# Ledger of designs, part 45: designed miniproteins, single chains, continued (5)

Each design is a single chain, and the fold is of that chain. pLDDT is the mean over its residues in the fold that is shown.

## One batch from the design tools (miniprotein)

Design m17551
Fold by ESMFold2-Fast:
Structure m17551 (fold): chain A 98 residues (1-98)
Amino acid sequence: AMAEKEREKRREELIEQVAEDIRRTFVNILLGIAKISKDDPEVIEVLERAIENGDLKKAAEELRKLGHETFARILEQIDEKAPETAEWLVERIEEREK
């Protein structure tokens, strides 16, 4: 019924929000590593832009074109795994007994 669809929609929205938070958090970690390691300024600029716009796929493609294959692959893995991690986290929280 309609109430069930509304519940499913809210759950999907929560998973999507958590996935976005995971992506941003991991990109911030990568940015921190790049700054400490004094990596190429172009890597730092692309990672900062990825945090601002949330487009990790575009950032990965840009980094790959610049020859930064390792950073590109890491961003692609974060983007791919974030929804699975978000769903797992939401399920663990929902399963807690009260």
Scores: mean pLDDT 82

Design m17552
Fold by ESMFold2-Fast:
Structure m17552 (fold): chain A 95 residues (1-95)
Amino acid sequence: NLEEIRKIAVFFTNRVMEELLKRAEDTPELEKLKQQIEEDLKIVNDLSLSIEEIRERLTNPLVISSLKKAELLVNGKITGSESPSFLEDIKEILK
C-alpha cells in the first residue's frame, strides 16, 4: 500500500532526524553519522520511487542499518527518564 509506505517513510525520517538534531553536539562523529542516516532515509522518503521500489527500500538492509545506528546514537545520548519509544514503534514496523 503506497499511502502506508509513505507514512512510514515520513515517520522514520522526521522522528530520527528530529532526535539527531536535538541531541547532536558539534562533533565530527555525530555529524558524519547524522549525514549517513539522512542519506539512507532519503532513499526511503523519495516520493519519485514506484510502490515496488519504496517497499524494497523499506526492507533494505541499508535502511535497517541506519535505523540501528540512530537507535544507538539516541540511546547513548539520552540518559535518565527519556525513553525513545518511537524507535520501538519503528522496529515493530520493520519486523
Scores: mean pLDDT 53

Design m17553
Fold by ESMFold2-Fast:
Structure m17553 (fold): chain A 87 residues (1-87)
Amino acid sequence: MEKAKELKEKLEKAGEKLGEAQLEYERTDKEKTAEVLETEETKKEDKEYIEKVKKEAQQAVSDKREEVEKANEEVKELYAKAKKEIE
């Protein structure tokens, strides 16, 4: 019982982290995609600036996606452990 409760608390916290990571990923992806598209339309004369914005956008989105994947894997592992403890 106590071990299952501890795992449930860890799973709840991991779920909160996953939720926060997903929101940050979605926000970053949306904002960076919009920034790239606006830059391509508005600054089409400045190819160097467009390339810089694209590179920075790709890195930012990639970093946030990795955080989501890590949080999701932690939730999956904790859920599996919690299920074994209560079964």
Scores: mean pLDDT 80

Design m17554
Fold by ESMFold2-Fast:
Structure m17554 (fold): chain A 61 residues (1-61)
Amino acid sequence: SSEIRELILEEARYTLEVMLDYLVVRDPGASEEQKREAQRRRDEALEKADEIGKKIEELVS
């Protein structure tokens, strides 16, 4: 359904954000402040991806 398609696209977007922020967290050239902010964004995106993943699971089960 179009609903499932939209949820998959949103989950993919948040998953990409998690990956990009993880690169900042692992960057030896990044400041501690930059790493903390990236970790905060990563945790936020991970939570959103998890919420969307659960919605997809409920719709396909």
Scores: mean pLDDT 86

Design m17555
Fold by ESMFold2-Fast:
Structure m17555 (fold): chain A 69 residues (1-69)
Amino acid sequence: VSDEEIEAAFDKFDKDGDGTLTAEEAVEALVSLGVPRDIARAVVEAYQVDGRLTREEFLEAARTALALA
């Protein structure tokens, strides 16, 4: 999985284009990249702030989750 694919997943799940994902959207984005749901949930919980992730936080979370998968 490339950084471009991770960014594409972020853009796909950022429905409002506000530059953040909810924790639920971030989990679904990671699952779409091939991350097992249990790993996606654990990583999102570690990176989220107030139930949201910025693009940069999501990229870091995705790289971590893919390394764990």
Scores: mean pLDDT 80

Design m17556
Fold by ESMFold2-Fast:
Structure m17556 (fold): chain A 112 residues (1-112)
Amino acid sequence: TAEAQIEKVKEKLLKTAKEIAKEHPEIKDPFENVRLLLKKLAEEAGTDPEEIEKELEELEELAKKGNEVAKKIMEKLLEIGKAIAEKDEKKIEEAIEELVKLYRELVAKELA
């Protein structure tokens, strides 16, 4: 089910975000934390990290041009990146829950 897939992605996001906070305490830029998070997830999924980096750049550009969906996704991703920089596990969990909530809303609209 879509719900089972969302839960699996959430668990991977939580684990990877917490690992980045522990392994890379020097990274304070929220965007760099997001880039590293997505690259690690892409590598685990067997996808090209360079393609994910390009997709992130395209998402940021769409958000800057006023695309509301891209802007909302980017805002939630940057909240995760900020929580990673702060090394606050509770804030990481809360930021990922907000991203998952947005994803559920987008999936529900596509399935309607």
Scores: mean pLDDT 82

Design m17557
Fold by ESMFold2-Fast:
Structure m17557 (fold): chain A 90 residues (1-90)
Amino acid sequence: SAELEKALKELEEALKKGDKEKAIKYGIETVKLGAKEGDVDAVLEAGRIAAEHGNKEVVEAVMRKALEEFPVTTGIGLTLRMMGDWLDKS
């Protein structure tokens, strides 16, 4: 959706600028919108972008929010994939 595309774009721009507070905000917003729209790929993209920028706190915020907003099995699956992306970065 246009809202998801905007949230992901704002997340990436915040990460590029080192604006951690805005990156956390838009990472969380992407998870909330992804849960509402059933778009798990957008949530995984948010985690991937944060991992590529080496921002552990943003990755953790996205993971925690995914566990809150999705059914338990889906939330765990998303968290494991995002953790894999983070570990591949290191």
Scores: mean pLDDT 86

Design m17558
Fold by ESMFold2-Fast:
Structure m17558 (fold): chain A 70 residues (1-70)
Amino acid sequence: SAGAEAARAMVAGDAAAVARAAGVSPEQGKLLAEYGRRHGGDSGLAALAAARDGNPGGRAVLEKAGGQPP
């Protein structure tokens, strides 16, 4: 599934594969790949889902991982 592909790409640190599988921007893919390398792909998917729902906590996690605003 796209979620499983995104999770594997996050753990691998493959930002481009994350962006394609998750349907996010290349910059968001980099943030998610960095987060997934530190915390695992399931944690990365949870952060992505929270950010997509407009949850400030999810966005803050991605910002902290990449040091950049969403």
Scores: mean pLDDT 70

Design m17559
Fold by ESMFold2-Fast:
Structure m17559 (fold): chain A 66 residues (1-66)
Amino acid sequence: SSKEKEVLEEAKEKLEFIRKMAELHGLSEQQVRDQLNTLYSSIMAKYPDLSPELKEEIKKMLEKVK
């Protein structure tokens, strides 16, 4: 659905912002992980009715950041 696409795009944009800020400020791996966990929690709180499949997709996307 268009709603699911919007949520995925929001997650991708916020993830890219975190990556750029991490590079700019020299954040540690733990600090980046904390930011990503906060992002995931905020998305789950904002969109509590997301499908389990979409929740898993967002989680995997955030976990691929090494």
Scores: mean pLDDT 81

Design m17560
Fold by ESMFold2-Fast:
Structure m17560 (fold): chain A 84 residues (1-84)
Amino acid sequence: DALKKIEELLEEFRRLARRALETDEVSAEEFERRAREIEEKIQEILLKANLEEHRGILTPEELERLRREREELRREVLEALRAR
């Protein structure tokens, strides 16, 4: 279930963001690295699902909305970490 895997990765990203903001355990550099790893995994799942189904899991509009949401959250967390 590709959608479930994406939802799990999005939750992992949200947990990473919370940990970075609530603790001193995650530097801006570490956050960037891990956020990139999560995004790469999401993109890989989307590519595989689209290739296998010849259609895709979500509409292009929905994919773009989810991408913008992730990018905005990542930007907000990085800005907060850099302000420390």
Scores: mean pLDDT 74

Design m17561
Fold by ESMFold2-Fast:
Structure m17561 (fold): chain A 105 residues (1-105)
Amino acid sequence: SVEDLLALARAVDSPVAVALLLVLYEMGLVSEDDLNGLGVEKYLSDMKLNGVPVADILERLADIVADSDPETARVLREAARLVREGRLEAARDLLVEEARRLLAQ
């Protein structure tokens, strides 16, 4: 679940995993309390997520990781498509699975 994901995130210093947690926050799947203690306040300020559509954030993240992790980029673009189609549960499940994969390294 999301609690397991947050526990793993505390053990791994990964900017991409932190960015995925911020996307999950924008989707309403994690609370500010769930992010407390992860140091995400600094990343939240840098990312400027307020008012940016989730699908646009996912596409920007895909572009950032495209050269280093093409598989993650592909997953993020698919999640952006699902968000635009209003398939929020499918997008959530895809993003949670990808975040778990990135954190389990």
Scores: mean pLDDT 69

Design m17562
Fold by ESMFold2-Fast:
Structure m17562 (fold): chain A 83 residues (1-83)
Amino acid sequence: MSSSDMINSSLTPTQQKIFNKIRSSDGSDDDIKKVSKDMGISVNTVKDIKKKINDFSSSHMRGDQKKMDQYISDIKKTIDQSI
């Protein structure tokens, strides 16, 4: 299971829609702006979630369960605050 799939399985259906749009972004400024407009969330929020996905992946590679749980909680909170 990929790190992104682990995060996705922890989210509600509403959170999954937003998360899947963000994780499918190519990470370019133009694509981030497009996701921001399409989802009605800020560019900074899209960038923050992208960074947290990368930080989660690093923690997953290290087997740091406590940090993984923290990043999932942070992603959930960030999505909920953006909608």
Scores: mean pLDDT 81

Design m17563
Fold by ESMFold2-Fast:
Structure m17563 (fold): chain A 96 residues (1-96)
Amino acid sequence: MLEERLKLAEELVRRGVPVEEAIEELKKWAEEVGDEVTLYAFEGHRLAGAGAPEERLAEQAVRLVRAMAADPSVSEETVEEAKREVRESTGVEIEL
């Protein structure tokens, strides 16, 4: 799954597609394959770009980390790094 995301992202960037359009293409792919991790990540990016309140950004970050923890293709090390990033950026500590 990760390799397919990277391949699509690299292809779009190489063709000079704007970042916003590249995000929409990746989101469509994630919806088709049921990739909740990618969907929650893009929702977080959308909320940040729209100036959403800190509480809403923190809620979305927690949902993303929990989705990552539930995905067997995501390593425990990656989940722990994501938890640390959320704690440092939002002050929220996530227990799984």
Scores: mean pLDDT 70

Design m17564
Fold by ESMFold2-Fast:
Structure m17564 (fold): chain A 92 residues (1-92)
Amino acid sequence: KKEKGLLLAKLAGVLYAIGEYLINEKGDVERGIGLILAGIGLYLEAVYEYELPEEEAEAAFEEGYKKGKELIEKEGLEAAEAYAAELEAEIR
């Protein structure tokens, strides 16, 4: 469904934001790279397997990325990780 593709693209953005934070602020390069690569994989799945239009996939990714960064800034890494887990559960 289109809804699952949008959730995949949004989750990709969240994972990318968490990965960047781990690399840049925590020095946890291994975990950070792993999450960025996972995010890229989910984004490609949204576009190629769920056939999301590129414009919609980019918008959903940016929304997830922005939300992930806001959660990290306001509530900390654990809140962003919890949000990613909620999106994963919704996708199943």
Scores: mean pLDDT 86

Design m17565
Fold by ESMFold2-Fast:
Structure m17565 (fold): chain A 120 residues (1-120)
Amino acid sequence: SEEERRRLEALVSELKEIKKQIDYLIDNIDRFTKEELKSAIESIYNKIKQIADELIELARSRGDTELVEEVERLKQKIDELYKKALEAIDAGNRDEVKQYLKEIKKVIDELIALAERLLA
């Protein structure tokens, strides 16, 4: 439907905005306290999880079981990367936090590609 198409286009736009937020964190990582960095990464994590859940709902409504499984796999990967990022923040390893943020960006690229497949 046109409504589902607009919803998918909005999710792609939100994912692209989250990528810009991650780039800002990577470029400015030394400017953040541990608590500010945790808060920023938690906000990013929660937004990605909400978008992933919405993609699962849309794919499930269309009977696209393969896409549901792929998004659920990426959702699990984000859970792992978020946990590792928090551990790296607590360890004071800002370079390791940057590495996990770059890996989160790759998951976002995969989510964008899946959303764009639903648009096609």
Scores: mean pLDDT 91

Design m17566
Fold by ESMFold2-Fast:
Structure m17566 (fold): chain A 78 residues (1-78)
Amino acid sequence: AFPVLDLTGKSNEEKMAALREAARHIARLLGLSPEEIAALEAELERFFAWVKTLPEEEANKLLETTARTLEAEAAELL
């Protein structure tokens, strides 16, 4: 079963760490190759680098939205 992402009370850094773990977990469940997982992680890090340039409040909202989207997509794929 896919665990629900609880981001309540987490910093942006903790939210990003939780999203990294969730993405890796989903990728492993989908049977992605090491190369596909590496590409996914590279895309995620580019996204996080951009998020870090945003105002803190905006970054918080975007990370929460991303978590909800990831949960919804995981529920459809798994």
Scores: mean pLDDT 77

Design m17567
Fold by ESMFold2-Fast:
Structure m17567 (fold): chain A 65 residues (1-65)
Amino acid sequence: MSEEEIKELAKELGISVSQVRKAVRAAEREKPKTTEEALKLAEKIAKETGISVEQALKVIRAALK
């Protein structure tokens, strides 16, 4: 995912570029294959970055296009 795509996603979700970047890196590293794996990763990202699980899920889905 490009830096411009990260900035656009941060603006859409109302969170920082740093939060999106961390979530994208986690999604690209872990590459969750199931909804259960994606939810577990989203909860971990939410705890680390302070964003919601819903916001983390949207970033994961965008990163794994």
Scores: mean pLDDT 81

Design m17568
Fold by ESMFold2-Fast:
Structure m17568 (fold): chain A 84 residues (1-84)
Amino acid sequence: SAREEALKRLAERLGVKVEDLVKIEKGEEPKNEKLALYKQILEETKESFEAMELTIEALEKDNSSVEGIVETARKLREEREAKE
């Protein structure tokens, strides 16, 4: 499925396990900075599949810092909302 593929791609890009991403979606506390990054984007987006796609796109466009990646994800979300 598209969701399963997105989870695998996100896990590879963040260098974490798919199981760890699933735990974040279930409301568990992040054990590292990369999972905290995804949790922040997920909380702001409020939809798990969209949060996965936004995080992947942000990571592809910005590799500088956690703050930069989060800001890029916010801009991408705003662009999607404006287009709809």
Scores: mean pLDDT 79

Design m17569
Fold by ESMFold2-Fast:
Parts: C-alpha cells; sequence; structure tokens
Structure m17569 (fold): chain A 93 residues (1-93)
C-alpha cells in the first residue's frame, strides 16, 4: 500500500539522518500504522541513544525497509525483534 511505501521512506530517511528523537520516530511509525513498526521505532530510538555502531542501525533499517517494500510481514517481525534484542544488549553493556 502507499502507506507502507511512506513508512519505508520515513524509516530509511529518519535513521540515516540520526537526528530524530525516539518520540518523533514513534509518532511517525504510529501514523504509518502497525504495532510492529512502532516496536521497531522504539528499539531504534533506544539503540541510537546507547550504541556506538550507527552502521549496524542503518543496516537493520535498510533490511526493514526492504521487507516492508516486499510485503514480507515475517521478515518485518524478525527485523523488529533483532532491533529489540540489540536495544536490550546495549542497555546491559
Amino acid sequence: SSKREEAVKFATEGLEKMERTAEEVIRRAQEAGGEVLLRAARAIGEIERTTRDPELVRRLVRRLARALAEGDPEEVRRVAEELEREARRAREE
């Protein structure tokens, strides 16, 4: 859907710029729709605050964008779970 395409564009652009707050990313993901996207946005915001590897975040976001464009809900879920795992790891280290 067009809303999916907008979500992909937003996720890619927002994270590449690394300037958005977690609140802004969450708000935009919620507007784009989908609980999985909201969870991914929260995890990304958390990683952005705690990790020193922005390239890892960019790779996961590109993978999320591709999964959304291809209409693969299982891959979208897997990437969101991987982002959540990375956020948890960053908190524990």
Scores: mean pLDDT 63

Design m17570
Fold by ESMFold2-Fast:
Structure m17570 (fold): chain A 61 residues (1-61)
Amino acid sequence: QRDRIDNVDRQHIMNIMNTFGMTSRQRQVQWLQMVMDGSQKNGMSPSAIDRMQRIIDDIRR
């Protein structure tokens, strides 16, 4: 069931990136990395950071 949650999160993030015109894989990875770095500084939960990392890894494939 983690796979289903990851798929929903992935689709949601992809829709956000498409809305902001981030169509390049390189730009998507850079933007998500910046969001993760900022979120860690703002005290985002480890589970949210883990989900973001999985999305980045999937896009890099």
Scores: mean pLDDT 67

Design m17571
Fold by ESMFold2-Fast:
Structure m17571 (fold): chain A 125 residues (1-125)
Amino acid sequence: PLPPPPSTFDPSVPPTSSPAIDYIRDVVLPALLAHPNASLFRELPDAIAELRPDYYAIVPNPMSLGEIQARLDNRAYRSAAEVEADLEQMFANYKKYYAKGTPEYEMALELEAIWRELLSQMPAE
Protein backbone atom coordinates (compact mmCIF):
# COMPACT_ATOMS: atom_id res chain seq x y z
CA PRO A 1 0.00 0.00 0.00
CA LEU A 2 1.02 3.61 -0.58
CA PRO A 3 2.20 5.61 2.46
CA PRO A 4 -0.33 7.80 4.29
CA PRO A 5 -0.32 11.56 3.63
CA PRO A 6 2.03 13.71 5.76
CA SER A 7 0.96 15.11 9.14
CA THR A 8 -1.37 18.12 9.10
CA PHE A 9 -0.19 21.39 10.62
CA ASP A 10 -2.13 23.16 13.38
CA PRO A 11 -4.02 25.91 11.45
CA SER A 12 -4.06 28.20 14.52
CA VAL A 13 -0.24 28.51 14.29
CA PRO A 14 1.01 30.29 11.12
CA PRO A 15 3.82 28.67 9.07
CA THR A 16 7.28 29.83 10.14
CA SER A 17 9.70 31.70 7.86
CA SER A 18 13.23 32.17 9.22
CA PRO A 19 16.77 32.98 7.98
CA ALA A 20 17.52 29.24 8.16
CA ILE A 21 14.44 28.29 6.06
CA ASP A 22 15.27 31.14 3.63
CA TYR A 23 18.86 29.82 3.37
CA ILE A 24 17.62 26.29 2.55
CA ARG A 25 15.16 27.62 -0.07
CA ASP A 26 17.50 30.18 -1.69
CA VAL A 27 20.94 28.52 -1.34
CA VAL A 28 20.72 24.81 -0.44
CA LEU A 29 17.89 23.68 -2.78
CA PRO A 30 19.25 25.54 -5.86
CA ALA A 31 22.77 24.12 -5.22
CA LEU A 32 21.44 20.56 -4.84
CA LEU A 33 19.18 20.92 -7.92
CA ALA A 34 22.17 22.16 -9.99
CA HIS A 35 24.27 19.08 -9.08
CA PRO A 36 24.60 16.41 -11.85
CA ASN A 37 23.09 13.77 -9.50
CA ALA A 38 19.96 15.90 -8.85
CA SER A 39 17.99 14.04 -11.57
CA LEU A 40 17.74 11.05 -9.16
CA PHE A 41 16.07 13.24 -6.50
CA ARG A 42 14.11 15.81 -8.53
CA GLU A 43 10.77 13.98 -8.44
CA LEU A 44 9.10 11.32 -6.30
CA PRO A 45 9.72 7.89 -7.88
CA ASP A 46 6.84 6.52 -9.94
CA ALA A 47 7.03 2.91 -8.79
CA ILE A 48 5.02 1.66 -11.80
CA ALA A 49 6.74 3.76 -14.51
CA GLU A 50 10.21 3.00 -13.09
CA LEU A 51 9.38 -0.73 -12.69
CA ARG A 52 9.94 -0.43 -8.91
CA PRO A 53 6.65 -1.87 -7.49
CA ASP A 54 8.43 -2.75 -4.20
CA TYR A 55 9.65 0.83 -3.66
CA TYR A 56 6.82 1.97 -1.35
CA ALA A 57 7.04 -1.27 0.69
CA ILE A 58 10.76 -0.59 1.34
CA VAL A 59 10.39 3.22 1.54
CA PRO A 60 7.11 4.09 3.36
CA ASN A 61 7.99 7.84 3.56
CA PRO A 62 9.12 8.82 0.03
CA MET A 63 10.73 12.26 -0.45
CA SER A 64 12.28 14.30 -3.30
CA LEU A 65 13.88 17.72 -3.87
CA GLY A 66 10.76 18.67 -5.85
CA GLU A 67 8.48 17.74 -2.95
CA ILE A 68 10.65 19.73 -0.50
CA GLN A 69 10.62 22.72 -2.90
CA ALA A 70 6.80 22.50 -3.21
CA ARG A 71 6.43 22.37 0.60
CA LEU A 72 8.72 25.41 0.97
CA ASP A 73 6.70 27.30 -1.68
CA ASN A 74 3.46 26.43 0.17
CA ARG A 75 4.96 27.53 3.53
CA ALA A 76 4.26 24.05 4.91
CA TYR A 77 7.40 23.91 7.10
CA ARG A 78 7.32 25.33 10.64
CA SER A 79 11.09 25.25 11.20
CA ALA A 80 14.38 24.58 9.42
CA ALA A 81 14.55 21.34 11.45
CA GLU A 82 11.48 20.04 9.55
CA VAL A 83 13.12 20.81 6.18
CA GLU A 84 16.32 19.11 7.40
CA ALA A 85 14.27 16.05 8.45
CA ASP A 86 12.78 15.76 4.92
CA LEU A 87 16.26 16.09 3.33
CA GLU A 88 17.63 13.41 5.71
CA GLN A 89 14.60 11.20 4.89
CA MET A 90 15.27 11.60 1.15
CA PHE A 91 18.91 10.48 1.46
CA ALA A 92 18.06 7.69 3.95
CA ASN A 93 15.34 6.39 1.58
CA TYR A 94 17.77 6.23 -1.35
CA LYS A 95 20.47 4.46 0.69
CA LYS A 96 17.83 2.01 2.02
CA TYR A 97 16.44 1.12 -1.42
CA TYR A 98 19.76 0.85 -3.31
CA ALA A 99 22.55 -1.49 -2.17
CA LYS A 100 26.01 -0.23 -1.15
CA GLY A 101 28.36 -0.16 -4.14
CA THR A 102 25.65 0.58 -6.74
CA PRO A 103 26.04 3.77 -8.82
CA GLU A 104 22.75 5.06 -7.36
CA TYR A 105 23.98 4.61 -3.77
CA GLU A 106 27.29 6.38 -4.54
CA MET A 107 25.45 9.24 -6.31
CA ALA A 108 23.30 9.67 -3.19
CA LEU A 109 26.46 9.87 -1.01
CA GLU A 110 27.95 12.54 -3.31
CA LEU A 111 24.82 14.72 -3.14
CA GLU A 112 24.51 14.15 0.64
CA ALA A 113 28.12 15.40 1.06
CA ILE A 114 27.14 18.69 -0.65
CA TRP A 115 24.08 18.93 1.65
CA ARG A 116 26.28 18.37 4.75
CA GLU A 117 28.73 21.07 3.59
CA LEU A 118 25.89 23.59 3.05
CA LEU A 119 24.22 22.63 6.36
CA SER A 120 27.45 23.60 8.19
CA GLN A 121 27.03 27.15 6.77
CA MET A 122 23.32 27.53 7.66
CA PRO A 123 22.44 30.63 9.75
CA ALA A 124 20.76 30.34 13.15
CA GLU A 125 16.99 30.80 13.39
Scores: mean pLDDT 71

Design m17572
Fold by ESMFold2-Fast:
Structure m17572 (fold): chain A 65 residues (1-65)
Amino acid sequence: MAQEKVEEHIKKAEEALEKGDIKEARKHVNEAANTINEHPDEVSEETVEKMREVARRVVEAERAA
C-alpha cells in the first residue's frame, strides 16, 4: 500500500540521517515523494507533512556538507 511504502521510506531516510549518510537519506526522500505523487489519495496529510519535515532536514544536512 502506498501509505506503508511512504512510511518505510521516511523511516529509512531518518535512519540514514542519524548515520550521516545524506545521499542515502535523499534517495529515500525522493522515493517517498514519488510514491505520494503517484498515489496522492492513498497517503494521509500527516504522513505527507512528516515527509516534508524529513526532506527539510535532508536539505539542511546537504547545505552543511
Scores: mean pLDDT 83

Design m17573
Fold by ESMFold2-Fast:
Structure m17573 (fold): chain A 76 residues (1-76)
Amino acid sequence: SPMAEEINALIEEMKNSTDIMEQTKLLFRLMGMLSELWVRARQSENPDEREKLLSMVEAARKQINEVIQAIKAKEA
């Protein structure tokens, strides 16, 4: 999915950035995108589309949490 590819690209940018301001801006952009997808999933009347969108959101949230934990571990 083009949207999943964009989300993954932004996660990789966040992971590769050493600038806390850039990391923060990328995180806010990702959170906005995920929130929009989650709302669309909940409002979808198509169960297949709903499951696909929710799976994308959950996968992205997991990857973002892993990146945040890695950043915290390096700064500790």
Scores: mean pLDDT 82

Design m17574
Fold by ESMFold2-Fast:
Structure m17574 (fold): chain A 83 residues (1-83)
Amino acid sequence: MSPKQAELFVQALIGLMEMSMSVLRKYKSKLSNEEIEQMRQLLIQQAEEMLKELGHKLSPETIEELRKAIEEFEKRVQELLEE
């Protein structure tokens, strides 16, 4: 995988996390808190594994963007669980 391809995959993953938040909010009334927490853990694990495997091919800026996206996703899910 080229560095450019790795950066595009990270951008796609950030988009997936944003889309997942929209879906979780839309279906919150149909999901248990436990199911929401399981979805959070799965998405965070995927993001952390991508950083681990592709981090050496990513710019420092892209790494920071992905880390901030993970933190924002965790914060938004926590806010959703408190509603």
Scores: mean pLDDT 82

Design m17575
Fold by ESMFold2-Fast:
Structure m17575 (fold): chain A 92 residues (1-92)
Amino acid sequence: MEEELSEEEKRRRLEVLRIVAEAEEPILEALENKDSKKLAEIFREIAERLREIGAPEEWIQQAEAVAEAAEKGAETIEELVTEAEKIYQEKQ
């Protein structure tokens, strides 16, 4: 179903995965510490990095939605996911 991607496009997709993977430990630490401010900063940085490499807008918007959820005080994975999905749907 998917068309073959060029080497450049494959490298860009791997860079997206690397950005997310590098953020995993900081995210888990912030969740453990219930640090909403740090979570918001991490996800804003992810969104900006995704923009720099030309990632799909849907992925950038999802990262921004999670940052907004954290700014509203979401401190757990469940709260972040629920609020982010709501924010993302409102922008569709």
Scores: mean pLDDT 78

Design m17576
Fold by ESMFold2-Fast:
Structure m17576 (fold): chain A 68 residues (1-68)
Amino acid sequence: SGGLEAVKLLFEAAEKGEEVKIIYSDGSELVAVPKSIEEAIGLLLDAIGRSPEYAKVIVGEKEAIVET
């Protein structure tokens, strides 16, 4: 699964102060700029809990798909 790749992208976003976009399986989106790795991981955990089947994590031009 893309879980490890998603964590790497979230780490990169938190380090650089970059925007994270999460696309849920229903096509809805969440956009945030995490202030810390904890906040970034919180976004991933929320997506896993809310999004059946998968969530897509996008940072810049990079993306990862997390199976949920």
Scores: mean pLDDT 80

Design m17577
Fold by ESMFold2-Fast:
Formats: C-alpha cells, structure tokens, sequence
Structure m17577 (fold): chain A 63 residues (1-63)
C-alpha cells in the first residue's frame, strides 16, 4: 500500500542522500535525520559543519 511504498522510498532516499553527502564531503561525519509530519517529510543531512534540509510533501513520497 501507500504506507509501505512511502517507507521504502524513505529508506532508499535516505541511503542515497547519505552516500551522496559522504562523496561530496570526504572525511566528514555524515548524519541523516528523518522527521515525518502529517503534511511533510523533512530530511536533515549534516556533514561536519554543513547542514542541509530537504522538505518534501508527504503525498509525493512513495505514491
């Protein structure tokens, strides 16, 4: 169902973002944090002193 598709999309997306951040910031500690609300999925990627925030409408995740 949509919930299962969303969970898979979040897992694949977070894994890809972490790997990408590690490639762009070699030697930095990379942390990926996922926060889900009723309307939005927020993914925060921290690489050393760098912090990027990605916000995606929940309806667009794994639909």
Amino acid sequence: GRKENRERAIKLGTEALKKGAELLNPGAEVTVEVTETEENLTITVTAGDLKEVFVTPLKDVGS
Scores: mean pLDDT 75

Design m17578
Fold by ESMFold2-Fast:
Structure m17578 (fold): chain A 91 residues (1-91)
Amino acid sequence: SKVERAIKRLEEGFKKLLEKYLEENKDWSPLVQKNIKVEGERILKEAKEKVRKYLEENPDASDEEIDAYIDRILKVAEENLKQIVEWLKKL
């Protein structure tokens, strides 16, 4: 289905982003690593809700339009992860 394809693309893209930030911060305390994972799960949950809502509001959206929307959501998710990592480093 369009929903399954979109959610899979979002999850795979987000997994790559999260793995990147965990690797870049592997030398930080286990507490920081755990908090990055917890915040990552929250960001992904919110992103999935946005994608599902987009598909409900745009049932005739093409795969290209859906992919472009997911890429925008992933860019926002990356910026949110970056901000959270910087905030956690200040604790």
Scores: mean pLDDT 84

Design m17579
Fold by ESMFold2-Fast:
Structure m17579 (fold): chain A 69 residues (1-69)
Amino acid sequence: GQSILDQKIAEIEARIEELKKELGEEKFNELRARLIAEADSLGLSEVDKKAFVLTGLEIYKKTGKMPML
């Protein structure tokens, strides 16, 4: 059976897909690539990278700006 962690990962992925539809594919791909590069520079795990991408996309949606590290 799926763990609570697997369920939370699925929820994060579903929200990222919703944001992709809202932002449009081209802008989403640009932002996601930048956020993944930042997460990789921080040495984040695969799960933490997904949460980092979601958080960065949500900040961009609210402010029109990329989060600065």
Scores: mean pLDDT 78

Design m17580
Fold by ESMFold2-Fast:
Structure m17580 (fold): chain A 72 residues (1-72)
Amino acid sequence: SGGVGMMQSMALKTTQGAADLLDGLDRAAGERVRAMGREAADQKTPDEILKKTDEALRFADDAIARLEAERA
């Protein structure tokens, strides 16, 4: 069924939440996650939307883990 537009919206919302967390720690990393989220939302197939969304969230998780470790 034609849920591509919904998937594009979900990619933006999911990556926006991760980017907002990063803004308080590293604004450049937050902006990178937002850019990756926009790239995911610009895709036209479910596979590419999911792939790019996963890449953005993995980047965000890795960035948060590194930044929190630097505070210890």
Scores: mean pLDDT 83

Design m17581
Fold by ESMFold2-Fast:
Structure m17581 (fold): chain A 72 residues (1-72)
Amino acid sequence: TPLAVQLLLHETQAPDLSRFNPEAAAQFLKDHNVPRSLFEEEILPRLEAALRRRVPERADEWVARLRALYDA
């Protein structure tokens, strides 16, 4: 797995996800040329699970925003 992907996944283990920024995350994925399959199958499920545990009130909004920004 590319180092960039490992670093992003490591960030999802952080206790404080209240500062999560979908725009920054989408730009990070694009800057590191993360393919859609890796994003959909490995990264997005882990991010969604982490967000639902730490910031459930924002999880759906931020996941939807991240998906839209990745596809833009």
Scores: mean pLDDT 72

Design m17582
Fold by ESMFold2-Fast:
Structure m17582 (fold): chain A 84 residues (1-84)
Amino acid sequence: MAEKAGEEAYEEGKKAKTLEEGKKAYEKGIKAAELAGGKLGKEIADGVGRMARGMARGSGDNEDEQAAWGAKGAGAGARGIAKA
């Protein structure tokens, strides 16, 4: 289910300690959004993930933390799309 996959991506993003773990969680979030909303779902989740990354960068967070925030954003976007 796309909503559960989005939630899993969000939780993995929260636990991500490395850039690789964050990228993996982000990819899961994007795939979940694609399942829920097709191309539009993917674009929305990607946009939310990029905004979250930008906010983390603005806060002085490093690449690992930026990737984790991006993953949380993408997962949250996927959950929202699946629930709609």
Scores: mean pLDDT 78

Design m17583
Fold by ESMFold2-Fast:
Structure m17583 (fold): chain A 73 residues (1-73)
Amino acid sequence: MEEEIEFDIRAAIALIKASVGMLAAKRDGDEETLARYQELRDRLVKAWKERNKEEVDRIDAEITALNREYEAK
């Protein structure tokens, strides 16, 4: 139960991070970065539904990396 709750919280936080990035990219008119976040969000939702912890962790890392790249612009 604890591991399952932690997985769902991690996936939810990753989804929120991607959504925040999408809003920032949309506000800035950065269609390329918006598309990258949308792809990551879709992959995250699929991995979350499949209960794939490894894939969720990988996608969370990719979202974090993209947020860092976007902040460096």
Scores: mean pLDDT 82

Design m17584
Fold by ESMFold2-Fast:
Structure m17584 (fold): chain A 80 residues (1-80)
Amino acid sequence: SEVEEELKEIEERIEANPDDVDVHVEALDRLLELQEKKPEEVKKLEERVERIKQAVIELGEHSEDLHVSIALKLLASAIR
């Protein structure tokens, strides 16, 4: 499905760039767009979505910039 293809691209991009804040912000933006456009398909892939959210939260927890840490955690919490 289109959602599975998008999630795979997000997952691969995060794996290739684990410390890149912009990549993780882009991942959250893409997840929010997918959730708005295809919520039922995203819900079926909830385990994968949760793994992406956890990767973003983990980057935030290891960030030396408090504003970046707060922003990443808040953005991740917006994804249901």
Scores: mean pLDDT 81

